Designed miniproteins, single chains, continued (2). Designs and how they scored, part 92

Each design is a single chain, and the fold is of that chain. pLDDT is the mean over its residues in the fold that is shown.

## One batch from the design tools (miniprotein)

Design m7179
Fold by ESMFold2-Fast:
Structure m7179 (fold): chain A 90 residues (1-90)
Amino acid sequence: SLKEAKEKGKEYAKDPELAEALIPTLKEALTSESPETRKRALAAIIGMVEEASEELKEKIREALEETLKKLTKDKDPEVAKLAKEALELL
């Protein structure tokens, strides 16, 4: 569920090394053909960003900002909404 994905993201942010290692996997999930996979990845990113240090937020911006901006125009309205929320937190 999106709630579980968000909560998991918050827990990941507590371990900066683990969080950074997960960024490539999250980026791949954001480019999935499955809207559900993209939504779960966005929820996890939102949870991670809410708890992230400034150093982790910068790494997330560098790796994901361009993909997140593209997703604000996604054909799935919920994906677009979550992408905008993630960008507002960065």
Scores: mean pLDDT 89

Design m7180
Fold by ESMFold2-Fast:
Structure m7180 (fold): chain A 94 residues (1-94)
Amino acid sequence: SALELAREALERIRELVERAGREHGLPEEVIEEIRKTLERALELMESMSPEERMLVLGSTALDIANTLREHGVDEADVREILEVARETRERLRA
């Protein structure tokens, strides 16, 4: 289902953030803020149209990417997060 694809993408992004946090020594407060952002995005997506879910997934991934960049996370790890959102949006359109 479209909601399950969005849920899988948010969970994958969470895994990537937690990995990057361990590897780059991100503050626990930053990791917790990102977890809460992902939880709110999923909650919002439960009542959204497929088009709205694509927009929320995209904006959420970009916000997380910018937060990681601000904290010195490698561009390769940031791009991996953005790629999850991009690939999932393509699958949600299909």
Scores: mean pLDDT 84

Design m7181
Fold by ESMFold2-Fast:
Structure m7181 (fold): chain A 69 residues (1-69)
Amino acid sequence: MEKEREELAEEGLKLAEEFIEQAKAAGSEAHKMTGESMKDYLEYVREHGDAEEVREALEKVKKSIKILE
């Protein structure tokens, strides 16, 4: 259980970083800034939230990326 929170946070951070890289390649400053905000949010929840809050944050990041595709 202790590692599950860290694994979920790392998954979300990886998705946010991949989104930032794709945004940079496409020349989208707005999408890059969105990815940076997702990363900051995930890092905040990783430090201050519980496993459920990290899971919810990961789902929000996944949904946001899907909408922006």
Scores: mean pLDDT 79

Design m7182
Fold by ESMFold2-Fast:
Structure m7182 (fold): chain A 58 residues (1-58)
Amino acid sequence: SMDERMAAGGRAAAEAGRAAGSPRLGYGNGQKIADEALKEGAEKGAAEGLRAGREASR
């Protein structure tokens, strides 16, 4: 369940990062922005997953 919570947090943050980033400018710039948004989303997802895991541990 903790692994599932971390995975859910990661997916939610990745989706939020994609939505916030909206990387649709162009070729090289768009790809770089998308990669950076995904990286930031993953880092936020890891933090949220850890927080949710702490809550689940009672």
Scores: mean pLDDT 59

Design m7183
Fold by ESMFold2-Fast:
Structure m7183 (fold): chain A 66 residues (1-66)
Amino acid sequence: SSMTIAEAIELAGGRPSEGIKKSKLTLEEALKLSPKELAEELGISEGVASALLKILRQLAEELGIK
């Protein structure tokens, strides 16, 4: 089963926003998006999306979920 980005953020010790929780976007799907595309999908700023994407990539690598 695919992990959602909200689940990935919680696993990393973060708190996903309401917009992120509403998204059914999986970790694998999010990692394929650009910062701009992720920002548009989640309703967040491109800067926050860029930072989030780096954290998600790091988490996926450390957990072997790539």
Scores: mean pLDDT 78

Design m7184
Fold by ESMFold2-Fast:
Structure m7184 (fold): chain A 119 residues (1-119)
Amino acid sequence: GAAERERLRRIAEEVLELMSKLPGEVLKKAILGGGRAIVEASEENILEAIGATLRAIGAIEQYDLTGDKSVLLEEMRWLLELAIEMGEEVFRKMLEGMSRALEESGELEASEKLRELAE
């Protein structure tokens, strides 16, 4: 419902603020981790999951060519919005996937903050 979406959007803005402070190489891994969680949750929406994956790869390639972190943050915003539309369970799984990617990158404090936001 509308109240649920508004709550998830507030969490998404806090996630984006946290991510804006991290290096682009870490953001790439967070996008891949979050995107993988969406794909795993998207058996009924397989075409949308494929589209999201190709879009994320394109954003990562553009970042690799330009060094522009804003491209990664814009893609992350789009993925968060997609997860919100798919529902709270998918949104939480996306944040969990991102948190694991941050932990694997050595960003332990950021990983923990994402887990707190997912609760």
Scores: mean pLDDT 85

Design m7185
Fold by ESMFold2-Fast:
Structure m7185 (fold): chain A 106 residues (1-106)
Amino acid sequence: SKDIEALQAVIRDDYEKAAELLGLTPEEKKAILEIRNAQSVDEALEIIDKYKLSDKALAIAGFILARNFDISYEELKEKINSLKNLTKEQKVVILSAYIFAKNLFY
């Protein structure tokens, strides 16, 4: 499926291809690349909170957070829960993707 191909692209650090395979908008693709290039977890979370992202884009963001930053689940959960522009359901998508990504790296 395209979702499996997108996961393979994410594993290869090819977020542009992952965004294309998942049918993300140009704005969502731009947001994902900005999140990947963020210098800190707080900068990445500001980008996530600012952009209107779909569940697919939020899942990619969760993967990036797991891969690029040395942050624990509990610390990330606290930071994510402080974000004001995301629903509870959207926060669960990011945290679930983070957990899934951490399990793939072991």
Scores: mean pLDDT 86

Design m7186
Fold by ESMFold2-Fast:
Structure m7186 (fold): chain A 90 residues (1-90)
Amino acid sequence: DKELEEDKELLIKLAEEMAPAIENKDWEKVKEILKTLANLSDDEINSMSELEKEVLGKIVLAIYEGLKEGKLEEGLERAEKILEEAVKAK
């Protein structure tokens, strides 16, 4: 399926933009990536703190990096670890 493969590549590429966006504190870019990849509304994202956007962004990135590598389960494990570390830091 050509459309499915093209959509997958576009989503993976968009997820890869998440890491530099977080590092640069480009919250508008983080918001746009989260809207597309996590299917979140503007209201949901605008209600999030910068820390919550960073944590969710890292989770989304880990999942899509796993998908790109053909190792989705490893991506999900990385996402779970990011969430656990964020909870411990509170």
Scores: mean pLDDT 76

Design m7187
Fold by ESMFold2-Fast:
Structure m7187 (fold): chain A 100 residues (1-100)
Amino acid sequence: SMEEVLKILKEIIERYKKLAEDPKLSPELRELFEALVEKMEKLIEEIKKLSEEKAKEETETFVEWLTDAVKKLKKKYPEISKELDEILKLLEKIKEILKK
């Protein structure tokens, strides 16, 4: 359901917010996570205005893009690979819900 998808998207946002505030990470990496939070919050506002079918299509496109982006980020920053793996699991869960 889209309600379940929204809950998972909000969980990913909370994980990115923690990374954006982590003083152990470089300022550049924190800025990148701040940008991802903003993009995801805008997506949630956008999909709330769409029909269920269009909301699913937009979310699926975004999740595919974000999965690719996170995989590239994991290769560049192996020190946060465990945190990024947890996000990838949440993104995969969204994909499974959207296929049903």
Scores: mean pLDDT 86

Design m7188
Fold by ESMFold2-Fast:
Structure m7188 (fold): chain A 66 residues (1-66)
Amino acid sequence: SVAEWVEWASKVPGVKSVEALADGKIKVTEDGNPAALSGLALLAALEGSKIVSVEGETVTIQVAPR
């Protein structure tokens, strides 16, 4: 769920903030640590979710439906 993704993404090293968006998406802001993108990509792959955009330090993820 979006709420679980907000909690999980907030625990990824290098993540500064996480925001729930409409349409089952989350917006993650990174602190510039390259490990953050790798951690988010691994989490997305394990959960069946998708990284839909990367814009500077902002990553948008489409959360998989249950």
Scores: mean pLDDT 79

Design m7189
Fold by ESMFold2-Fast:
Structure m7189 (fold): chain A 94 residues (1-94)
Amino acid sequence: SLPDPTAKVKVSEKMRELLKKVGIEKDEITLTELFGAIREYLVREGLLDPEDPNVADVRGSPLGEILGVDKINLDDMDGLFQRLIDAGAVELVE
């Protein structure tokens, strides 16, 4: 299940390199910051579906490589968070 939006996650080195592109250089960030940064990354890299702004094709992207997926759905934040944890992209703090 999705933790409280103020809960913090520790960012892996691979995710840190990705998040630097959207101005995030912290080792620990809130879930609100994490999901906002992922959306901004998708916008910046042109990965959002122009017909559905809650769907991203991440196939062949660094984010897709980290998560092991071709698509992500931003409407399914629980699923995205679970994929981030399972991939070791982030670790829940406290």
Scores: mean pLDDT 82

Design m7190
Fold by ESMFold2-Fast:
Structure m7190 (fold): chain A 74 residues (1-74)
Amino acid sequence: MGLEASLELFKKKAKEAEKAGDKEELARAYTGAGAVAFALGDYEEAVEWAQRALELDPSNGFARRLLAEAQARL
């Protein structure tokens, strides 16, 4: 499974978590999507996912670091 397939998996997990009202799982799915987007070189998309994760969980240090690193690449 390539990085593109991993990104699609996290997007699917995010949609499922949103339907379930599971904010913690949704934040994890957004963080995972952002990390994969960053690995793909899609820094703009990585910024969007990291921001969404931080809106749900402002204490997520990984998402905060991912946001900073992705912004530095823009």
Scores: mean pLDDT 84

Design m7191
Fold by ESMFold2-Fast:
Structure m7191 (fold): chain A 69 residues (1-69)
Amino acid sequence: SSLERQIKALENEIKSLQVEIDKLETELGKAVSEGNAEVAALHDNKIRELRARIKAKKKELEQLKEELL
């Protein structure tokens, strides 16, 4: 049950981060279109950070699922 709880928590965290990236990609597109280079850079940096977090969490999720099998 502890392992299953950890898996569910990671899946929910990954889903939440993906939603945040989608919003930031929309904001990045708007900033680029408006010529707001500073704002575009801030959104791009945040997207890169969140993608790295998702990658780490997906690796952890895969490991936990293999341990459950």
Scores: mean pLDDT 88

Design m7192
Fold by ESMFold2-Fast:
Structure m7192 (fold): chain A 87 residues (1-87)
Amino acid sequence: DPELKAFEKILEEIKRLAEAGDRDGVKSLLDMLIKDFESKKDNPYAKEAIEILRELKAAVDAGTVSLEQFKEALEKILELYKKYLES
């Protein structure tokens, strides 16, 4: 699925920026994902993804999330996106 592969590449880029400590780059891509999911928010999986992304962005901004917790949150976002594509 080319749409799923494109989404996976965006998540990989977010992980790379997070590992590099580029908080502004991470927040920019999280905002892009939030806007994309907001166009789909009548779907319950997209709606849940928006809530997780907003919490994750706030935690990044506050410096309260570890890299491990950040990666776990992105994996949950990927699972929600897969469910969205199948719904």
Scores: mean pLDDT 86

Design m7193
Fold by ESMFold2-Fast:
Structure m7193 (fold): chain A 78 residues (1-78)
Amino acid sequence: MPLTPEQQREIIGTLRDGLRETARALKAVSTPEQQAQIDRLLSDTERQLDRHEREQDLDGALQTYNDTLAQLQAIRDA
């Protein structure tokens, strides 16, 4: 059974919340420059997730989620 638009929005909301929690935890142990990079990354990711939600592109939302986690790790490791 294909997911309804409401179910897709719920899943994307869960991804968004997970990214916000991960970013908050990383910012607590980050430099001011890393915190600024994390904030810019999340702002971009939020816009991408909003687009995927509007387009009902769950695969794109999952890709954006995975890419954002990798970028958060790269900011931490720099």
Scores: mean pLDDT 84

Design m7194
Fold by ESMFold2-Fast:
Structure m7194 (fold): chain A 91 residues (1-91)
Amino acid sequence: SKEKIINILKELIEELDRAVAESTDPLAKQALQAMRDAFRSLLERIERENLTEEQAKDEALHLLDTAIDVARALGMDELVEYLEKKKKEIE
C-alpha cells in the first residue's frame, strides 16, 4: 500500500538522521545527508503531488538502489544490510 511505502520512507529518514548525527567522517556525513534529503524529497512529493502507489514504489526502489550502491562504495556494510532489508519490505 502507499501508506506502507510512506511509513518505510519515514523510518529511512529517521535512521539516516541518526547516522548523520553520529558520523564524524565528512564524506560519510555528506553521503548520508544526500540519502536522507532524497528520501525526504520523495515523501514530500508523494503527499504534495498525490503520486500513485506504483509511482511511489518505483521511485522509492530507485532511490534505495542508488543509496545501496553509494553505501556499498563507502564500505558502510551495516547500512547496506539495513537498506536491502527496507527494499525487500517495499518489493
Scores: mean pLDDT 88

Design m7195
Fold by ESMFold2-Fast:
Structure m7195 (fold): chain A 87 residues (1-87)
Amino acid sequence: AAPLAVTLTAPDKVKVGEKITVTARASQPADEIEVYVDGELVARFSGGVTEATVEIEAKKPGKYTVTVLARRGGSTAVAQKEIEVEK
């Protein structure tokens, strides 16, 4: 079988005050999908999840690192994207 994979879809740039929509897709039903922003957990989805969407408010200008982690049994897959927030 193919290994577990995860993909992350998010915008490259947004302005302060806009919503950042992050979509994570797992290649197989994941036991958990976790979404992190700058190392802080913002959302966790459980119970055989293949797709998860979270909205993040762009409160401050700067670069936001979004990390998505999918787990299935002993397997872990990670995807990461940097988003630029403009003033």
Scores: mean pLDDT 86

Design m7196
Fold by ESMFold2-Fast:
Structure m7196 (fold): chain A 86 residues (1-86)
Amino acid sequence: SAREKEIEELAKKILEELKPKAEEIKKLPKEEQEKELVYLLGQALARLFEKLGLLEAAERAKRAAESYDKEELLRVLREYEEAVEA
């Protein structure tokens, strides 16, 4: 479907942008790596959700990123996984 293709293209583009940033984060101390990855992933997911019109998911992902809240970021991913696939 057009929606599935849109999601695939957006996810692929975001993953391509994340890869070099993730490699840079790997150079940091382990304690800082987790915080920076949560921030990076949360910001990327917020951008993806905004593009898909999932504004509540986008706002929650952004807040989780800014607070380095890994548990909340994972909750947002779980709750909106079905919405992204639908």
Scores: mean pLDDT 76

Design m7197
Fold by ESMFold2-Fast:
Structure m7197 (fold): chain A 97 residues (1-97)
Amino acid sequence: MAEETVDPKEAVEAGKELAEEISKEESESRRAALLTAAELLLSLANTPEGYLVLAEAYLITGDYELALKYAQKAIEIGSEEIQKRAQEIKEKAEKAL
């Protein structure tokens, strides 16, 4: 649809970039603050792309329970492409738990 053109691939790339930025942060408290800010902004949008970004970011930062939570939300409301990527994140998070 013409006004909702968030590419699922771009959402995954955004999540990876967010996680890389957070992973470079030396302060654990600053990493937590950045993740919390991202969660607040993306979850307020309540979009499958936003949940996919959060799931990828939490997977890379090692917050596997939160990665599972947001991957599951992306699976429930996302397109086939989003569901496929979210399922991959879910499987990786489950293996790391």
Scores: mean pLDDT 72

Design m7198
Fold by ESMFold2-Fast:
Structure m7198 (fold): chain A 105 residues (1-105)
Amino acid sequence: ALTVTVTPGDVALGGTLTVTVTNTSEGDYVVGVVAAFKDANGKVYAIAAGDAGVVPAGGSATATLKVTGTGPPGTYTAEAGAIGVNVETGKGAGGTGEAEVTVVA
């Protein structure tokens, strides 16, 4: 399984969102990460995408996601999903996490 932790705080459009992926599985996984920035009504204003590289068994890696979108500055929920593939077996794993972020101008 993958555990996903989104770093709360200030995020610029065109900047980066930091996400930590922890691999609680026995094998190493190559991991991609995407996030959506949602307002209080669930409307999406921005997305972020990146990768954590290879996250070793029982280890953690930080993904630095590139933020793309248009929206007013303000408070959003960044919902991140990670998908990983075991480097030896091709077996899939996933996880999700979220945090409150402030989009700054």
Scores: mean pLDDT 85

Design m7199
Fold by ESMFold2-Fast:
Structure m7199 (fold): chain A 89 residues (1-89)
Amino acid sequence: SNAERALKAIEEGEKMAKLMLENPGKATYTGDGDTKTINLPKEVQIERAKRHLKLAPKERELVEKMRDEGISRDEQLKMIDEIVAEVKK
């Protein structure tokens, strides 16, 4: 399902973020049919990794609620707003 693909992408993103924090400047992401090498300064890679790890639980909760509970569009938008607010911190 689309939810399973989204959850897998979130999990892989968390793994890559953790790897980036362990070895800053050496992290590479490989997604579904797509390989991305991060050519960013070490400090920028660290900050992006920290942000991703902070957001991933909220993104996972949104996907799981959409899959399991069929949450309303208003509830989806509220959760998206919370995720967006975390990016601005």
Scores: mean pLDDT 70

Design m7200
Fold by ESMFold2-Fast:
Structure m7200 (fold): chain A 90 residues (1-90)
Amino acid sequence: MAEEMARQFRLYAEVFRRLSDVARANGDDKAADLFDEASRHALLGSRAFSQGDIDSGLRHGREAERKAKEGVALLSPATKAAAAALLKAL
C-alpha cells in the first residue's frame, strides 16, 4: 500500500522533471519552475509514504498536483499539448 504509493510518487517526480526540461527548452521558465516544485513535492511525498507518513504524503501529493496544473496553464501553445498528454498518462 504505502510502498506502492512511494513508487508511484517517484514516477510522478520523474515525469514532472521531464516536463520542466521541456518547458525550459522552449523558454517557458515560469512553467519549468512550477514543474520543478511539483517534482520536489512528489519526491517528498514518496519519502513520506515510504516512512508510513500517509498524511504528509497526501499533502505533498496535493501540492505537486496544484503546481503541475499551474505549470500547464502557463505553457506556450506549442508545448501545452505535449505536457497535457504526459500529465494524462499519470
Scores: mean pLDDT 83

Design m7201
Fold by ESMFold2-Fast:
Formats: C-alpha cells, structure tokens, sequence
Structure m7201 (fold): chain A 55 residues (1-55)
C-alpha cells in the first residue's frame, strides 16, 4: 500500500540522518538541526503507522 511504502521511506530517511548525526559533533548547530529533523520524521512515521493500523 502507499502507506507501507511511505513508512519504509521514512524509516530509511531516519536511518540515514541518524548515521549523519553520529558523524557530527555533539551539540553543534548541525547536530541540533539533524536531531530536530529526525524527531520530525519519527513523529510522521508514528502517524503513518497509526493510519496503517486503522486500515
């Protein structure tokens, strides 16, 4: 389903950004920006998962 594809894409993006975060200096502006992006994507992933469970 489109929602399952979106969930997989979000999971891949989160993994990629998490790897980038681990290579970034903790507490730097770049690190804070990556962390914020990951949190946003994780919230979106949870919303998509909830939609799948209702289907």
Amino acid sequence: SPLQQELQQLSKQIRELSEQLMATEPGSPEWQQLQAQIQQLEAQRRAVQAQIEQS
Scores: mean pLDDT 86

Design m7202
Fold by ESMFold2-Fast:
Structure m7202 (fold): chain A 70 residues (1-70)
Amino acid sequence: MAEENEKYLLEVGEETIETLKKKGASEELAEKMREEGRRLAEELKDSPNVEVAGVAIQLRFVAEVVEAEL
């Protein structure tokens, strides 16, 4: 069900953000990633493979931290 997929993707995004915050990502960057995560969850909720969609969100957030902090 697409709504369950959206919830899963939001949870994956938030867990990833919290992990990145513990590693030094700023609160400003965290809020930006949360807003982007909400958009990505809505966009990817109809994906045939929600686990792969979750990995895509994780990789995007890691890339954003790398670009901002390195």
Scores: mean pLDDT 80

Design m7203
Fold by ESMFold2-Fast:
Structure m7203 (fold): chain A 62 residues (1-62)
Amino acid sequence: GVHLSREEAESMVRLVAHHYKLSPEETQRMLEAVDELLAEGRTDVLDIMARIREILEETRAR
């Protein structure tokens, strides 16, 4: 699969946060969740997108 750098992953989170008008706190939670994946060596774009979707769905369901 396609692997993202930390900078690319953070840019993707910021783009999603802008599109969905997330608060600073919600954006920070999503950044932390993605950072945990990167720390585990899980840099594949599909894994990152799945984590972003998971956090977004949790945020929007509340």
Scores: mean pLDDT 82

Design m7204
Fold by ESMFold2-Fast:
Structure m7204 (fold): chain A 60 residues (1-60)
Amino acid sequence: MASAEEKQRMLTALDQMEKIAKDPSLKEEIQKTRKDLEAGKISVAEAQAKMDEVAKKMLK
């Protein structure tokens, strides 16, 4: 189980990524990931994997 600290770090990372994302579709994907993580619907590891996929799409 991820600690509350790990969850907070991931939420912060998602917030930062959303601010730098330029594509509306990527912003929406990041927002959904953040909400799902905050609600406990996904794990920190799943949120990290989704964030990595979004980062790859941003970098192309």
Scores: mean pLDDT 79

Design m7205
Fold by ESMFold2-Fast:
Structure m7205 (fold): chain A 94 residues (1-94)
Amino acid sequence: SMAELVAQGEQLAAQGFQLLQTGPLTDEKIQQALQLLQQALDLFVQSRDVDALRKFADRLQQMSDLISKVAPPELAQKLQQLSDQARAAAAALE
């Protein structure tokens, strides 16, 4: 169901954000987090849930802003790109 896709997306997103918030940011940890967040985006897109996509975009933007000072700039840019993709997907459903 669409609700099951949203729930799976939220679980993967939570795991990805947790990796970015715990301890030092290693290349391996960054790659794992970005893969989880990409999978979450794919599930939210498949769900066609506009609210879920917008909430995910907001969280990605907030994370990008919070880590921009302490993380590699490439990570902040990739999180911003995922946020923009989530917003575009939500807009396409309207």
Scores: mean pLDDT 89

Design m7206
Fold by ESMFold2-Fast:
Structure m7206 (fold): chain A 69 residues (1-69)
Amino acid sequence: MPVTVLVTFPDEETAEKADRLLTRYYLEGKVLGTRRLDERTLEVVFADREAAEELARELESLGARAEIL
């Protein structure tokens, strides 16, 4: 079942690092789509909860905030 994650970036540098990470997950088939809500907030749809939890941990290590819906 697809899982939605809300991602918030504290700055542009973190957003750029996260964009590279999201592109990797998209190429691996783990990310199904993304929707920009504003300049610092992104909605990401994952194929499953395991992929969502894995990326959330990586994003938090970069300084972003990730909330699994």
Scores: mean pLDDT 81

Design m7207
Fold by ESMFold2-Fast:
Structure m7207 (fold): chain A 89 residues (1-89)
Amino acid sequence: SEAERKEAKIAELRAELEALRRQREELEEEIRRLEEELKRLEEEYKRNPTKELEEKIKEVERRIVTLESALGLVDAAISFVEEQIRKLE
């Protein structure tokens, strides 16, 4: 029946939402770790500014930007799936 297909689709969307929320948590955790590493490297750079530390800081900053972009896409996907569930209920 149409009701059974609707219920199955809601279940699929809820499973997708769960996976996206897990992915968001993993990305947030990785960003936090990199931000802590960046803070440590910046403190080290203040004490002993070297080209090697500057390059390491820039690499960590680039990684954070990449992960923040990925997080933005996951957040958009979560919002989209939540709206699809709401429209079906």
Scores: mean pLDDT 90

Design m7208
Fold by ESMFold2-Fast:
Structure m7208 (fold): chain A 61 residues (1-61)
Amino acid sequence: MEKEVEELARKGAEAARQILTQMGMPQDAQDFVDYMQQLLKNRDYDKARELAERTLKAAGL
């Protein structure tokens, strides 16, 4: 469960990083990645999963 959320969060953060960087917002891309890592570090897996899923929907689904 935790490993699955971490993998999903990583994919979501990577998608956000790519999209935001292509849009000329690399600072926002870095902030998003940092925020996602903070959620995982704090064991906020529910919020990390929710954020990742919403990001993937907005970016590619």
Scores: mean pLDDT 76

Design m7209
Fold by ESMFold2-Fast:
Structure m7209 (fold): chain A 82 residues (1-82)
Amino acid sequence: SAARREKLRRYVREQLAKAGVSEEEFNKYFTDEQLEELAQAIALQEAYKADREGTVAAAEPLADDEEAARAFAQRLVDELLA
């Protein structure tokens, strides 16, 4: 949704700003697809911090199912943005 895209873009921009990336650089170099991938990586790390064992147990059975793995990663992002 457009609302999800705006939340994701805002969240990732703020995380990158903490690392010294300017808003101009962010807007110029990062596509929506790259932002989704970066958000998924951040969401996975946050899930590991909260419950490493449970996150690993949930993810491992999905390794051979691309659709389920994608849905799991998107769910972690949605929880991060909630």
Scores: mean pLDDT 76

Design m7210
Fold by ESMFold2-Fast:
Structure m7210 (fold): chain A 89 residues (1-89)
Amino acid sequence: MELEQKLFKAVMEAMEKAARESGVPEREIGIAVASGGLQFIASLLDGESIEKAIERGIETFASSISDPEAAEKAREAAKKAFEKVVKEA
């Protein structure tokens, strides 16, 4: 539970940073991050591994971004950040 809370915070922070650095409009960042975070929690509740939960969260996050180019940049940045978080957990 504490580990999951720390991972959730790291996941949300990484997605927000990835979106900002990828040029996602401020109005969309909150929705994209919230959508990805909710999918991450839902996947964990379904008994998926942390790695699969992160993957599904990132996919939902990227799918919530209107600009396909910004979405792909944000997806790539988030995936790289989360791979390190999973290994540190």
Scores: mean pLDDT 78

Design m7211
Fold by ESMFold2-Fast:
Structure m7211 (fold): chain A 64 residues (1-64)
Amino acid sequence: MNEEIAKTAALLSGYEAGKEGKSLEDAVAQARKRLKELGLAISEEELTYWAQQGLDMGKTVKKL
């Protein structure tokens, strides 16, 4: 399902941003850019949610 790929792309964009110590705004911007490049779309709410989940995960992995 294209939605699963889009959610994964948003999560990974957030994860990379979190590892780099970037903001949620940066994570959302990277996720939006990646989804457009892949020709995928999800709601702004879903995009922000998954980017946030990735961001938090990236920060946690870096702390460990």
Scores: mean pLDDT 80

Design m7212
Fold by ESMFold2-Fast:
Structure m7212 (fold): chain A 101 residues (1-101)
Amino acid sequence: GKLEAEITIGVADILLGVGKLLNDPELELRAIDLYTQAALSSDDVDVQLEAIARITDIALSTRHEEVRQRGLDALEQILASSTDPRVQAAAQEGIARIRAS
């Protein structure tokens, strides 16, 4: 549900913060997986858009190609599973921005 997805995003934000501070790609990968899970487990558009924004930002700022690729894969998975045009547009824009970087 929405509350569980919001908690998952909160946990992902903590892992992302620690991963960036320590330059640890495993923590950044775990954060992407949690954001992806939040987006896929919730029908709430705001939750899905927040997860997409976080994944896009990680992929654009990461020093690790594995993390960048995981972010692309995550956005493509969210795009494929979404029926909301706002969510589809956000995922498509994220993918385009990452590929242009």
Scores: mean pLDDT 89

Design m7213
Fold by ESMFold2-Fast:
Structure m7213 (fold): chain A 99 residues (1-99)
Amino acid sequence: LSVAETVAAIDSVLAENNLSTSEPVDEVLLEELQKAYEAGDRYRLEYLLEKASPATIKAFAVKLAKSGKLTPELLDTILSAIEYRGGLAIKKALDKVLA
């Protein structure tokens, strides 16, 4: 996958889920994501993606695309994590208004 294709896919899913990348990238979490990927630790990778901000997830995918290591299967996992973050953001907003 090219960097441009990766950015387009992620930006599309972010827009669909009303998520912003205006928040700063968590460089520590980004490093942990890369280490989990290099170790082949799928469960650790999925766990860290659930904790990561949309900006951090996008940075991770772009970094892998630049190194030629991003597979279609991994991109699908990353896109699923972004969708999960969208759902969580909506839930938090509702909890704040309704509580």
Scores: mean pLDDT 75

